# Designed miniproteins, single chains, part 36

Each design is a single chain, and the fold is of that chain. pLDDT is the mean over its residues in the fold that is shown.

## One batch from the design tools (miniprotein)

Design m1223
Fold by ESMFold2-Fast:
Structure m1223 (fold): chain A 82 residues (1-82)
Amino acid sequence: MVKGVGAAMRGLADLLDGDSAGATESIADIVRQGEAALKAGDYKSAATLARMAIRLAEATPGAPEEVLRRAREVLERAERGL
């Protein structure tokens, strides 16, 4: 179960008002944490982080497509347990 999704969406609005570069860096960091969780076998945390990164990337203008692609890949692998 994902907790704090509402807080993440509120934080996104504040972030977009002040720093699009910081938003991109934050999304990339969340993706890296998701990849680390996958490597550790923590599929639940990996899926949660990937979903958060996808939502942030889709709402962030100019976010690199590669970050969104990596987030989706983390989510798919987490859900498959592979």
Scores: mean pLDDT 72

Design m1224
Fold by ESMFold2-Fast:
Structure m1224 (fold): chain A 108 residues (1-108)
Amino acid sequence: SIIEELEKIIKELEELRKQSEALNDTLLTRAIGILIDSIKRALENLKKGKLSRDDVLDVEIALGLLGIARGVNKIIGASPEVLELGDRAIELGREAIRLLEEYLKKNG
């Protein structure tokens, strides 16, 4: 189900946030945290039958901030490990948006 898929994405993002924190990357850690919080809010609204386009927009904004954090890390010469972690977090955020948009298309 979409609920199980979003819960899996949240769990994977929480693992990436922990890895980012261990690498002392405060910017990436905070950006991943904002993405997690936006997906958790969308999931709570989904469970209540109240998922809206505004919930998807909040996740898209959070993903944009994560993209900025990853871009800054590239410019300042962050390690390949940090850059790969950012890329994986962005991929998970895109998947969450895809799942939410597909749900709204079928049920909106």
Scores: mean pLDDT 90

Design m1225
Fold by ESMFold2-Fast:
Structure m1225 (fold): chain A 67 residues (1-67)
Amino acid sequence: SAAAEAELARIRAEVERQGKATPDQLVRMLELAIELGDVETALRVSAEAKKQGLDHEVSDAVARRRA
């Protein structure tokens, strides 16, 4: 949706301004990528979040999309 695309763009701009993504930003970007059906972005963001120890948060985000 246009709203999800706009929110993802906003978070990307915030990340660029900050120089790095926070855990909350990674989880939200994953949720938005899943909503948009952007498989490449979802896989990339999920891998980055897991490298930062956010495996539980990644699993929760995926489960919410299916619930």
Scores: mean pLDDT 78

Design m1226
Fold by ESMFold2-Fast:
Structure m1226 (fold): chain A 59 residues (1-59)
Amino acid sequence: SVADILEETERRLRELGASEQEVQEARDKLVRIAAENGLNPAVVQEEADRILAEFEARR
């Protein structure tokens, strides 16, 4: 579900050393993407994966 994707993304970002602000910004972005795409979990997961990969690449 979208809620599960949000929770998992927040958890993984925190494990990667993301600040609380960075986690909140990622959550807000994913919530907006979900709302714009009719809560389609596949679209939200794709964006979550992109956010996580980008964060991992910069560390």
Scores: mean pLDDT 82

Design m1227
Fold by ESMFold2-Fast:
Structure m1227 (fold): chain A 92 residues (1-92)
Amino acid sequence: MELLKKLEETAKRALEAARAGDLEAAAEEIVRMEELMKEIKELYEQGKASKEELEKALRIAGETQRELAALLDDEQQARLAALAEEAKKKAE
């Protein structure tokens, strides 16, 4: 439940940053979403999260990806992907 709320909040921040043209902030939020998705999947494998919670998380991630694709052109999407890889390397 708490991780799903964080995922929803992180998705909103990613979309807000993308709309503002702040692709660096959007990339950081996308990396946080990937981390939250990994945690939710691990909890599901441990029997600590329901299938319904996993399916909701997958829907949030999928909807966010679709909205980002609609907001950004191909060049902006490529830059966002590169910035997300950079942010992930710095977090590791």
Scores: mean pLDDT 83

Design m1228
Fold by ESMFold2-Fast:
Structure m1228 (fold): chain A 57 residues (1-57)
Amino acid sequence: SEEELKKKLEEGERLMVRGLLEQDLELAREGGKIMVEADPSLKPAVEAALAALEALR
């Protein structure tokens, strides 16, 4: 349902934001995966954010 997709998107976003803030690449990937499952159009943005995090070494 639309409400279930919205809840998944919000949960994925929370995990990804936490991963980005804590520089936890695995956590950010898990959040991004949930976001892309809820909304596949987000894939390019998620991949760009993960690539930026990987570059912060």
Scores: mean pLDDT 84

Design m1229
Fold by ESMFold2-Fast:
Structure m1229 (fold): chain A 79 residues (1-79)
Amino acid sequence: PSGNRVDGFELFLRLAVETGSRQAAEEARNVIDTAIEEKDVETLKKLVELAEEAMKRSPLVREALEEALRRAKEFIEEA
């Protein structure tokens, strides 16, 4: 399987949106948190874009990711 963090994030978002999996939404949040800890601004920008699109389609994803997404955006703006 791909070791790409963005690829894994897309798979978790897809699972959460299509099946309503809270576990998949939590895994997606962990990907964002890890990218912030690693200060990976390039990856975070891609994760934010993907998360915002998923949040438009799923209230579950919105609730799970809203805080992490806010932190990611703050980190990107301050970088």
Scores: mean pLDDT 82

Design m1230
Fold by ESMFold2-Fast:
Structure m1230 (fold): chain A 61 residues (1-61)
Amino acid sequence: DEKVKIEAYKRYLNAVEGDHSYTTDLDKPDEKIAKLITEIAKKVQEKGRKEVVEELRKKLE
């Protein structure tokens, strides 16, 4: 679900980059969000942190 992906992107950017700017929804399904955050972390290892963070920020525009 696109809304769950957006929530995962927001939580990742807030937690890892210290962005604080994204309002998160704590009622979203944590299990699905945790899986998506794990996928983001894997992409960071493969592509590098800066590339992945820029991609996520563009998706939240």
Scores: mean pLDDT 71

Design m1231
Fold by ESMFold2-Fast:
Structure m1231 (fold): chain A 75 residues (1-75)
Amino acid sequence: DEILGQIEKAIEAVRAGDLQSAYEHAMKAYEEAIKNHASQEIVDQLRKAIQAILAGDKESALEYLEKARELVKKE
């Protein structure tokens, strides 16, 4: 799953402190979620993750990305 792969790369980037890479992967996950009509809950978690990344809030970014990952795995 392309969405799942991008979320997992974003999580790895956040953990590494690479917020630029985290942003790029989270945005790709968000764009693919919109394009493939993923649930609104997945889209909302990815949007919140992107906002947290832009704010430099690594803890919140990781929480939202992990929630999005769990939701994608259940769908």
Scores: mean pLDDT 87

Design m1232
Fold by ESMFold2-Fast:
Structure m1232 (fold): chain A 62 residues (1-62)
Amino acid sequence: SKLEEYIERMKERGKKLAEEMKKYTGIDLEITVEKLDDDKVKVTRRIGDEEITTTVDVSKLL
């Protein structure tokens, strides 16, 4: 599905960003992408003790 393709792209981009952050700054960045329902994706970014969660409504994009 288009949603599954979108989630996979987000995961790949997040993995690359986390690897570059670790390589150049030594900071551990964890990016988690989770399907909430057919139209919503949860993205969680963690750096040390800080956590930012964003919900993306993909129904307007797909």
Scores: mean pLDDT 77

Design m1233
Fold by ESMFold2-Fast:
Structure m1233 (fold): chain A 89 residues (1-89)
Amino acid sequence: SEKQQLLDELNKLQQRIDQLQRDIQVLRDNIGREQELIDDIMKKYKLPRERAEAVAHAAVGIYKAAISIHEKLIEELKKKIKELEEKLK
């Protein structure tokens, strides 16, 4: 039925939000390990500290941008959930 299709879509959107929240946590954990990344870059690529810090800082910037994109997607998915919930009334 159409109602069952709407319920299935709601469940999929909720699961997608949960996955995006888990992905955000992984990105936050990676940001928290910036010092480890600096040390790894220095050791693996034999770069001076200042260069390794610049590379790690750029990577952290990418992670922060990815978090922002994921948060905006969660907001869009929450709006879709609200629209589907209104259709179920």
Scores: mean pLDDT 89

Design m1234
Fold by ESMFold2-Fast:
Structure m1234 (fold): chain A 73 residues (1-73)
Amino acid sequence: SEEERRRELVLKEVRRALKAAGVDDETIEKILEKLKENPELFERVEELLNEGIRRRLSDEEIGKRILKLVKEE
């Protein structure tokens, strides 16, 4: 579906940003799993990603902000 494709795109962008921020693959997979299991957290991360892109933040900066958000639960 269109919504499933959009969700997959968001997860790919999150993975890219986290890698740019120097997050290891094991931690990235744990974060992506957490996002898949928590719709509220997914929406907050998507909003942060969209805001970061709109403000032209680097992938590294977006990744650092995502990491902080998910670590704070």
Scores: mean pLDDT 85

Design m1235
Fold by ESMFold2-Fast:
Structure m1235 (fold): chain A 74 residues (1-74)
Amino acid sequence: KPISEWSEEELAEARATLRAHVERLLRNQGYSDEQIAAALANFDARFTELFERAKDNPEGDAVLQEIVDIVRES
């Protein structure tokens, strides 16, 4: 279902799950705890911004995928 139809609770759960997944992915790739913390802070800041834009856009799922790709790049 499109992100615009998700509840605030569902989004909080999705954010927490994705954040944990990103942390694990970066750790498995050999990033330091400091680098992971920096990437997660960037993810948190950008997730809120991109989520607010995505909730009014039927293509919001693509925006979340972009966030994952950006965090992996950092």
Scores: mean pLDDT 67

Design m1236
Fold by ESMFold2-Fast:
Structure m1236 (fold): chain A 89 residues (1-89)
Amino acid sequence: QEKRVKKILELGLVTNEADAKRLVTTLELLAKGVNPEEAVKKVAEEFNVNLEEFRVFFHETLMNLMDYFKIKSDGVLNPELAKEILDAL
């Protein structure tokens, strides 16, 4: 997790380590088969952050990661996509 957090910060996609850690934790839950809405809710609750603000942050940052690594999606966020993003980090 620490290596992936550092990579996200180096890419300039987030400005602080806490946001990067929440993003990586959400992707790890998705890779384990947790559905996107449940993963976002669990991470928001665990890190005591606003759910709606985190949902917006996660969506925008995920799109930026996909664009950076040239990962294409058919519009479905699934475990395979989350794993591909994590492997690229």
Scores: mean pLDDT 79

Design m1237
Fold by ESMFold2-Fast:
Structure m1237 (fold): chain A 79 residues (1-79)
Amino acid sequence: MKKELAEKVAELTKEIAEMRLSKIDDPAEREILQKLKENALEMYEAAVKAGVPIEVLEELKKEGEEALKLLKEEEEKEA
């Protein structure tokens, strides 16, 4: 369960980072987002190994889903 949640949180993080990268030209911000995108799964897997509670992963998933929804709405507004 924790591993499946961590994978889903990592997928959400990658999608969010990718959407932000499509609109950000600042090199420093792009580097941070690219690193986050590349390392998301490893970071969340490490958190699971460190004993992060399942409730924290569930909250991160909910926050990620809301953030992705807001980013998609922002793209529609800018289109």
Scores: mean pLDDT 78

Design m1238
Fold by ESMFold2-Fast:
Structure m1238 (fold): chain A 61 residues (1-61)
Amino acid sequence: AAAELERLQREMAELGRELTDANENRDWARAAEIGKRLTELGRALAAAGLAPAVDGEIIPF
């Protein structure tokens, strides 16, 4: 529902900021962990009917 989608989007935004902070601190292990969480949230958004542009724009290997 809309409330769940808003929460997922907010969580992704917060994790994105934490990822930036981790990169700024050169904490690559934490950055990798946050990146995986962002990927999981992105898939949750896609499953909920919201597909971020980047998810379908670039075809992976």
Scores: mean pLDDT 70

Design m1239
Fold by ESMFold2-Fast:
Structure m1239 (fold): chain A 78 residues (1-78)
Amino acid sequence: MLSRLAAETSFSRAAVSRIARVARELGLSDEQVLELLKLAEEHGISADRLLAVLRFFRREGVTDFDLIRAALPALAAP
């Protein structure tokens, strides 16, 4: 799955690996991680910003995928 996530997005394998690790701690599936990576590409969000947002949700105890997905563009915006 990790190689597939990297192949289906513009993110490096190393970046996808870091994101997938944090996402697993949030209880997200590989398919949900792929959705977040594609959403990040659509909104011009870097892998490091996506990682920071996921770490924020982990710290706050938010594990709801739909909430994370809806909030990502707003939290990663300037």
Scores: mean pLDDT 76

Design m1240
Fold by ESMFold2-Fast:
Structure m1240 (fold): chain A 88 residues (1-88)
Amino acid sequence: MTEEDILEGYKKALRQLAEVAHQLGVKELTIYLNVTPEIYEKLKEEAKKLEEELGVKIKIVRVTPEQEELMRKNNEELVARLQALVPG
């Protein structure tokens, strides 16, 4: 994958999470990612755009590769919590 492919993948994932959070009335999300500083800065710009569009604040925390596996579980738990808030 190119850096552009990786960036687009993360941007798509952030938008999907932000849209689900917006539909459920969740105002803030914290996401942990193992990314380069350059991708991190671009993802912060995307997060700010999503905050302006959807009113969902996304906090991105850059982690090491070793920390990513633990934080991946935390991100999965966040998605599970959002799904549990779906009425029906």
Scores: mean pLDDT 75

Design m1241
Fold by ESMFold2-Fast:
Structure m1241 (fold): chain A 62 residues (1-62)
Amino acid sequence: DELKKIAEKLNEVRRKTAKENKDKSGEEREELIAKAEEETYKELLGLDEIDVEKFSQVLLAG
């Protein structure tokens, strides 16, 4: 259940990044979360680029 594991990891990163940056503007916080999620996804799959379709499926699976 690789997609579920990736989704759980992305949710952890999202929550942690949001919590650590709660004093930032909403827009800046959202950008930081998005970047953290993308970097984590690339690291977990060993990808240089994000497969947008697969990435979207992972986000929906969480």
Scores: mean pLDDT 72

Design m1242
Fold by ESMFold2-Fast:
Structure m1242 (fold): chain A 63 residues (1-63)
Amino acid sequence: LEERIKELIEKLSPFEQKLAETALEYIRQGNLVNAREMIDFLKSIGAPEDLVKALEEKLREAE
């Protein structure tokens, strides 16, 4: 899952890469509220659905 997310991030624009990497960092830190907010922001700007779902799965595993 983590490696799959990294591969998906590499295909994004630099701005979207920064946002997705920030979401993963929040998940790693246990900052699940900020992670959820970042994932919701990615959804709002039209990030790929497969990336959003993978991030949501990672967040759910951390809950």
Scores: mean pLDDT 79

Design m1243
Fold by ESMFold2-Fast:
Structure m1243 (fold): chain A 88 residues (1-88)
Amino acid sequence: KMEELRKKFLEEAKPIVDEAVREAVRMALRAPTEDGKRLVIAVQRAVLKGRLTKLGIELGLSKEEAEKLAEEMAREAARRAEEEVRRL
């Protein structure tokens, strides 16, 4: 059922998102300017969205549902990365 597929997707996506946040922070910290840091995070957000959309489709979600969930998760991941970079 759809709710079970969503739950499975979220569980499978969690380690991918956590790793992507850590990598985005690491890459952003290497950027010499504030705008450069934001650009790195924005690019990593787009990459993560694509990766999560593909995962959702492979698990049985519709393309539309996978894209919607991937966008929300990628947006939240970018927000987490921005917060972590701001603390450093």
Scores: mean pLDDT 85

Design m1244
Fold by ESMFold2-Fast:
Structure m1244 (fold): chain A 78 residues (1-78)
Amino acid sequence: DEELLKKLGWTEEAFNILRDFSKEVFGVELTLEMIQNGETPFPVDLFAALMLIDPSDVEKLKALLDHYAKTGKLPPLE
């Protein structure tokens, strides 16, 4: 739902990246309702980091999720 994406402050591109990540890393089909209800498979620190990313900064989102998928850790903060 495009309206729900806008309410959550995310683009369709950003949501698709998160959906693929959730399925590959946690084996969970991510929905917008799960994000809205806080019922995601993500650890609280990862979810908090995701909420701090500007939805227009798709490169930062991708880099964070790629790092986590490969290492199981958040990338180091500057």
Scores: mean pLDDT 72

Design m1245
Fold by ESMFold2-Fast:
Structure m1245 (fold): chain A 66 residues (1-66)
Amino acid sequence: MLEELEERARELGEEVRALSETQPRDVVRSEANRRASELIEEGEKAGLSREEQERVLRLFAEAIGA
C-alpha cells in the first residue's frame, strides 16, 4: 500500500540520517543504498506505478536530509 510504504520510507530515511552523525560517509551510503533497494523491491511487489515509486524514494531522500 502506497501510504504504508511512504511512512516506511520516512522511517528508513531518518535511520540513515541518525547513522550520518556517527558513521563514515561510505558506511552511510551503503546503508542508504540497501534501504532504497528494499523500498524499490517492496514497491514493485505492491504494484506501485513509476510515479508512486518515485514519490516513495523522494520521501526517503528528503528524510535523509538530501
Scores: mean pLDDT 82

Design m1246
Fold by ESMFold2-Fast:
Structure m1246 (fold): chain A 58 residues (1-58)
Amino acid sequence: MEEIRKRAEALTEGAVAGREANGITLSPAQRDALLARVEYQLRVVAESGDPLSAAPPP
């Protein structure tokens, strides 16, 4: 659980930095939403073991 959260935070920071390099600024709320989505996707992958078998997001 903690490993998934930490990894989601790192991936979210990387995505934000990439967007900032392209002139896109994300608000704290947008960063939080992105983090929540990344954590959800990583959790699904960890539970299923295969991203191709993951259910579509609700």
Scores: mean pLDDT 72

Design m1247
Fold by ESMFold2-Fast:
Structure m1247 (fold): chain A 73 residues (1-73)
Amino acid sequence: MEEEEIVFPAPEKPLSELTDDEARELQRRAAQTIADYLAEKYGLSKEERDQLAEDFATDGAAAWRRIQELKEK
């Protein structure tokens, strides 16, 4: 937990040139990156990490509520 900055995967193209499939893939990769970072930072189980990745890919609001709960610790 020495790095505080989340590093997102960079798209190969500008966001405006991404297809819907490429945009979904980028969002999925970003969700995985966020979940990995938070799992290391807060010592989450594999199950909690996988749930965060899914939440970030599908429901950003639910993911942010989960992060707020983790920060309360």
Scores: mean pLDDT 68

Design m1248
Fold by ESMFold2-Fast:
Parts: C-alpha cells; structure tokens; sequence
Structure m1248 (fold): chain A 111 residues (1-111)
C-alpha cells in the first residue's frame, strides 16, 4: 500500500511544518482519517495534532491539521480527486473546531 503510506507521510510532514511555522512545539497525532480515490491509485490523509500536558494528555481539541496526498505517477485525475477530498475534509474540521495551525496539502508521487 505505497500510495496510502505516502499520503499518511505527507500529512505528517504537513502537520510538522504547520507547527514549526506557527512557532509551536511538536503535536501528537490525536486523529487520522484516510480516503481512497475511486480508482484506488490515490489516497488523501488528514491528521489532527494536539499539544500534550505534563501528564501526556491532549490539552485541547485539534491544535493543528496536516493534510497529504499520495498518488501513482501519471494518474492526474486520481490526484485531483484526492486533493479535493483533503481540502473538503480540512474545511469540515475547521467548521467543527477552529485549528491553531493548518498545514499546506503536501503531495507525494509514487513510482
């Protein structure tokens, strides 16, 4: 499942960049959602991260959101679908709880 793994790794990198750009310490992953394109040749992943208290517990809901897409080289339609899924998912999460930081959607090509 190389494309799914690529999407998750991209979403994690997106989250780390969002935290760094906001001047925040590293977040712990508190939720992950993964979506498969209709073709199965692209995946979208969205990860929510929260700061931990001194006891290792999340202090507030999602502090930051990272998003990523993995796709097979040459499948531009599946890539576009997965990017749309990632964008729509981030916007739905924003409507429920405003995040402190939101990462750019990072894209990883798989050969």
Amino acid sequence: MEVEKAAIEAARESLRQAMRDAGLPDAVEVFRTVFKSKSGKAYAAVIGGALLDEQGRPVTGPLAIGAGVGFEKGDEESLKEAIKIAKDTVERLRAVAPPRAVGDILVKEVE
Scores: mean pLDDT 80

Design m1249
Fold by ESMFold2-Fast:
Structure m1249 (fold): chain A 77 residues (1-77)
Amino acid sequence: SEIEKLKEELKKLADHYEALAGIYQGMADSYRKAAEALEKRGGDPEEVERYRSIADEYEQLANEFKELAQKLKELIE
């Protein structure tokens, strides 16, 4: 039925957003670790702050896509 097809497409979209959330969280974690490594070796404080800022932005994106995925799952499950 058309309803079953729609549910399948919405599930795929939810899975896609969940995957994007994971990717952006991975980016956030990577930049955060890079900032920590730079700080520990006495790197430029401005560069450390820049990497932390980038990590925060990716973490915000991860949270947004996670929320979108959750809302879609609530509509179809």
Scores: mean pLDDT 89

Design m1250
Fold by ESMFold2-Fast:
Structure m1250 (fold): chain A 87 residues (1-87)
Amino acid sequence: SEAEELREKGKEYFEKGNYEEAMYYYADAAVLYAQELGEKHPKVAEALANLGEVYAKMGNLEKARELYERALEIDPEFERARENLEK
């Protein structure tokens, strides 16, 4: 899907350390996953957690925490979001 393509691009930029670009792609992926699959779909939680990791790398820990908490509201068993809240 288009959302999956955006998430893949976000991952590529994140791995290169281009956090600003990764942020835009992951944010757009989260919006499209919500539109395509519904706001409570696990793929939305995954995209929000990815976006949270980007904000954490950029030093915005408050925004990162908010995004991880939102991911856990959608998928309480999302281990990656839970682990990041414990740090």
Scores: mean pLDDT 82

Design m1251
Fold by ESMFold2-Fast:
Structure m1251 (fold): chain A 79 residues (1-79)
Amino acid sequence: MKEEAIELLEKAIEAFRQGRYDEAVELANKAYEIARKAGDPVLYEAAQDVIAAAITYPHDPQFAEELLKRAEELLEKAK
């Protein structure tokens, strides 16, 4: 389950980088539910940051990039 959440978050970040924001949100939401059930606060925060980045991008792309960078750093710590 933890490994599945990590894989989903890696795919979500890749989707975001490719401009596929709706797909990034969908993948990150799946990872969020897995992390929540597993009680993994690092993966939970990483998933929330990807969702927030995708939602924020149209209004504040610089802040969205900061959120995505934090998600990438949290994901590396979770591995």
Scores: mean pLDDT 83

Design m1252
Fold by ESMFold2-Fast:
Structure m1252 (fold): chain A 90 residues (1-90)
Amino acid sequence: SDARREQLLSLLDRYRDKIAASTLLSPEEKELLLQVIDYRKELIDQGKVDEALRMSPQEIGRKLGLSDEQIQRLIDALRKLSYEGADASD
């Protein structure tokens, strides 16, 4: 899967740009989202594409040492970003 790797990297770059440009996200929400993106990019760079796909934002948050409150904020921020950016679904 090079195609899957390229698709994920493209999506992560798109999310990074959307995070930077977002007017709905607080600075704290942007920091949380960027940490998750960087973690997923590290997994992809290691050739762990399936892990990068399967690992939920909640699991990544726990790996990063985020609190339950920060993880809830992260999920809300992802929902805002997906809604605002019309995530390339389907």
Scores: mean pLDDT 78

Design m1253
Fold by ESMFold2-Fast:
Structure m1253 (fold): chain A 58 residues (1-58)
Amino acid sequence: SKDEIIRGLVELGVPLWIARMAVDALEQGATPEEVARDIELITGIPAEKVLEVIRKYS
């Protein structure tokens, strides 16, 4: 679920506001790969780890 993705991203160290924006982007049709890359660019958290969280809870 989207709430599980938010929790997983926050546990990974993603700020809550970025985790919420990520879920909004996914709802608007962004790919998990695009969202993971963008989170890496903003936060420095590896896209691979972000992508794992998104795919686990999708």
Scores: mean pLDDT 87

Design m1254
Fold by ESMFold2-Fast:
Formats: sequence, structure tokens, C-alpha cells
Structure m1254 (fold): chain A 89 residues (1-89)
Amino acid sequence: ALSEEIKKKMEEALKDDEAYIEEEAKKLNASEEAKEELLKELKEALEIAAKAQQLLQDKVDPAKARELYAEAREKAEEALKKYLEEVKK
């Protein structure tokens, strides 16, 4: 499990992202399902990024932290791409 402090920061970031996604969804006529899928994948990406950040702070394995950060970024980019494809329909 992640530390409580990291978990709280991720929850705050998700709330901000949720508000932004709701506003964009209204502009792009996105479905609730597309919005929920994006939020789910962004949450998973943020959890991976938080693990990477913790490894960097602990100085345990910088190489593993870099890999996890790249994985989180790729997951977020793919989620956004899928969301944009759905809202274009």
C-alpha cells in the first residue's frame, strides 16, 4: 500500500482532473461511460506515478522509478487518446 500522504495527494489530483474532465465532456458531448473509463485509467496511471515518486524519494531504485514513470505516462496518454476517439463519435 502507498503511504497515506501519497494517497491523499492522488485523491486531490483526481478530484481536480474529474472537474476538468466533466467540463471538457460537456463541450465535446462525451458519454458518462467514456468519462468514467478515462478517470479509471488516469487513476491507475497516478498510482503508478506515485510509486515511482516514492522510489525516487527513498533513493532505493532510480532505474525502476524511471520505468514506472514511463509506464504511467504511456497509460495516461493512451487513456486520453481513447477518450478523444470516443467523443469524436
Scores: mean pLDDT 66

Design m1255
Fold by ESMFold2-Fast:
Structure m1255 (fold): chain A 87 residues (1-87)
Amino acid sequence: MIEGLYDHLKEHRKELEEAFNSLSEEQQKEILSAVPAVAEALEKGDLRKAIEIALEAAKKVTKDENLASRLAGYLLLEAAEEVLKKK
């Protein structure tokens, strides 16, 4: 499951990274602070919880639904990479 999520998000890496790079340094730090919590949810196999945490973190930095969705995707990609490195 996590490998499938990573493969899907990896196809959109450029778009997700562009969304993250559009943020201020402070907003980038706020987004990255959520990576450990998202990674923990993914390690437990709770994909729904991982998406929920990622989306809530994104909503703290933007009211734009499209940007929030892309930032949540970036968080999930970063967290999935952290989990896969431990396998």
Scores: mean pLDDT 82

Design m1256
Fold by ESMFold2-Fast:
Structure m1256 (fold): chain A 92 residues (1-92)
Amino acid sequence: MEELRERLLRAAREGAELYRELTGEFSDEEIEAALRELEEAAPTLSEEELRRALLAVEIQLEALRLRAAGAPEAEIAARVAALRAAALAELA
């Protein structure tokens, strides 16, 4: 459970920082506030809720990494759709 919480917080931070680099949106203060709220909520989540949250954050992070690498929007959309379909199958 601790490993899932640590992975969630790490992935969320990486995603927020990468999003800021790509768009110029969100201040450091806004990112830190959002991450603090997530850190406060994480211990209250069940293992299933943590796994669902981690999957959602990791899918978003993958999309941001592809965008940073210069992938076409159509490729990013297709990858996100495939990852979401796989996640839904796993959680069913």
Scores: mean pLDDT 80

Design m1257
Fold by ESMFold2-Fast:
Structure m1257 (fold): chain A 72 residues (1-72)
Amino acid sequence: MIEELVKEIENAKTGAELGAVLQRMIEEGVDLQELRDVAKKISKKAAEKIDTILKVIAHAKEDSQQRRQQLQ
């Protein structure tokens, strides 16, 4: 399962294809961190794409918290 998701992420050429893989990951209840760890062992390209997604999510959460402080 996880290996198949990593391979699909590696082969994703568009945001739509990547989004479809991420949707399947959510439906299967796969943790994005676990997916990243498996990807690091199988495909550096897939791991890079997953790392970028994780950074975007982390930045969105941190930015939301920082803006809460700035609005005070």
Scores: mean pLDDT 70

Design m1258
Fold by ESMFold2-Fast:
Structure m1258 (fold): chain A 94 residues (1-94)
Amino acid sequence: KEQRIRLLHLSLKSLGINIPLDVLKRVAELLEQGKEDEAKELLRQHLTPMNRRRLAVLLRVDPNDEDAVIEALLKFIKAWLNDEITDWLKEVNK
């Protein structure tokens, strides 16, 4: 879990998306507890204009739709922690 969250942080940083590691750890903890709404609110607090634009490119959503970006990011984090999306991210980040 710790290693997986750290790799997510580094992967996002390599794409110019700077969400603090502690925030990603808290989001993972909230998701384990089934607190998806709290996880979404935490991510929203760290969604700078730059992070939002880069996430929209990564997740293929409208950068002006903040709710769509947050929901897509939450789904991406869930898939990443379940090892479902690693191969896709490797392909994009080559």
Scores: mean pLDDT 76

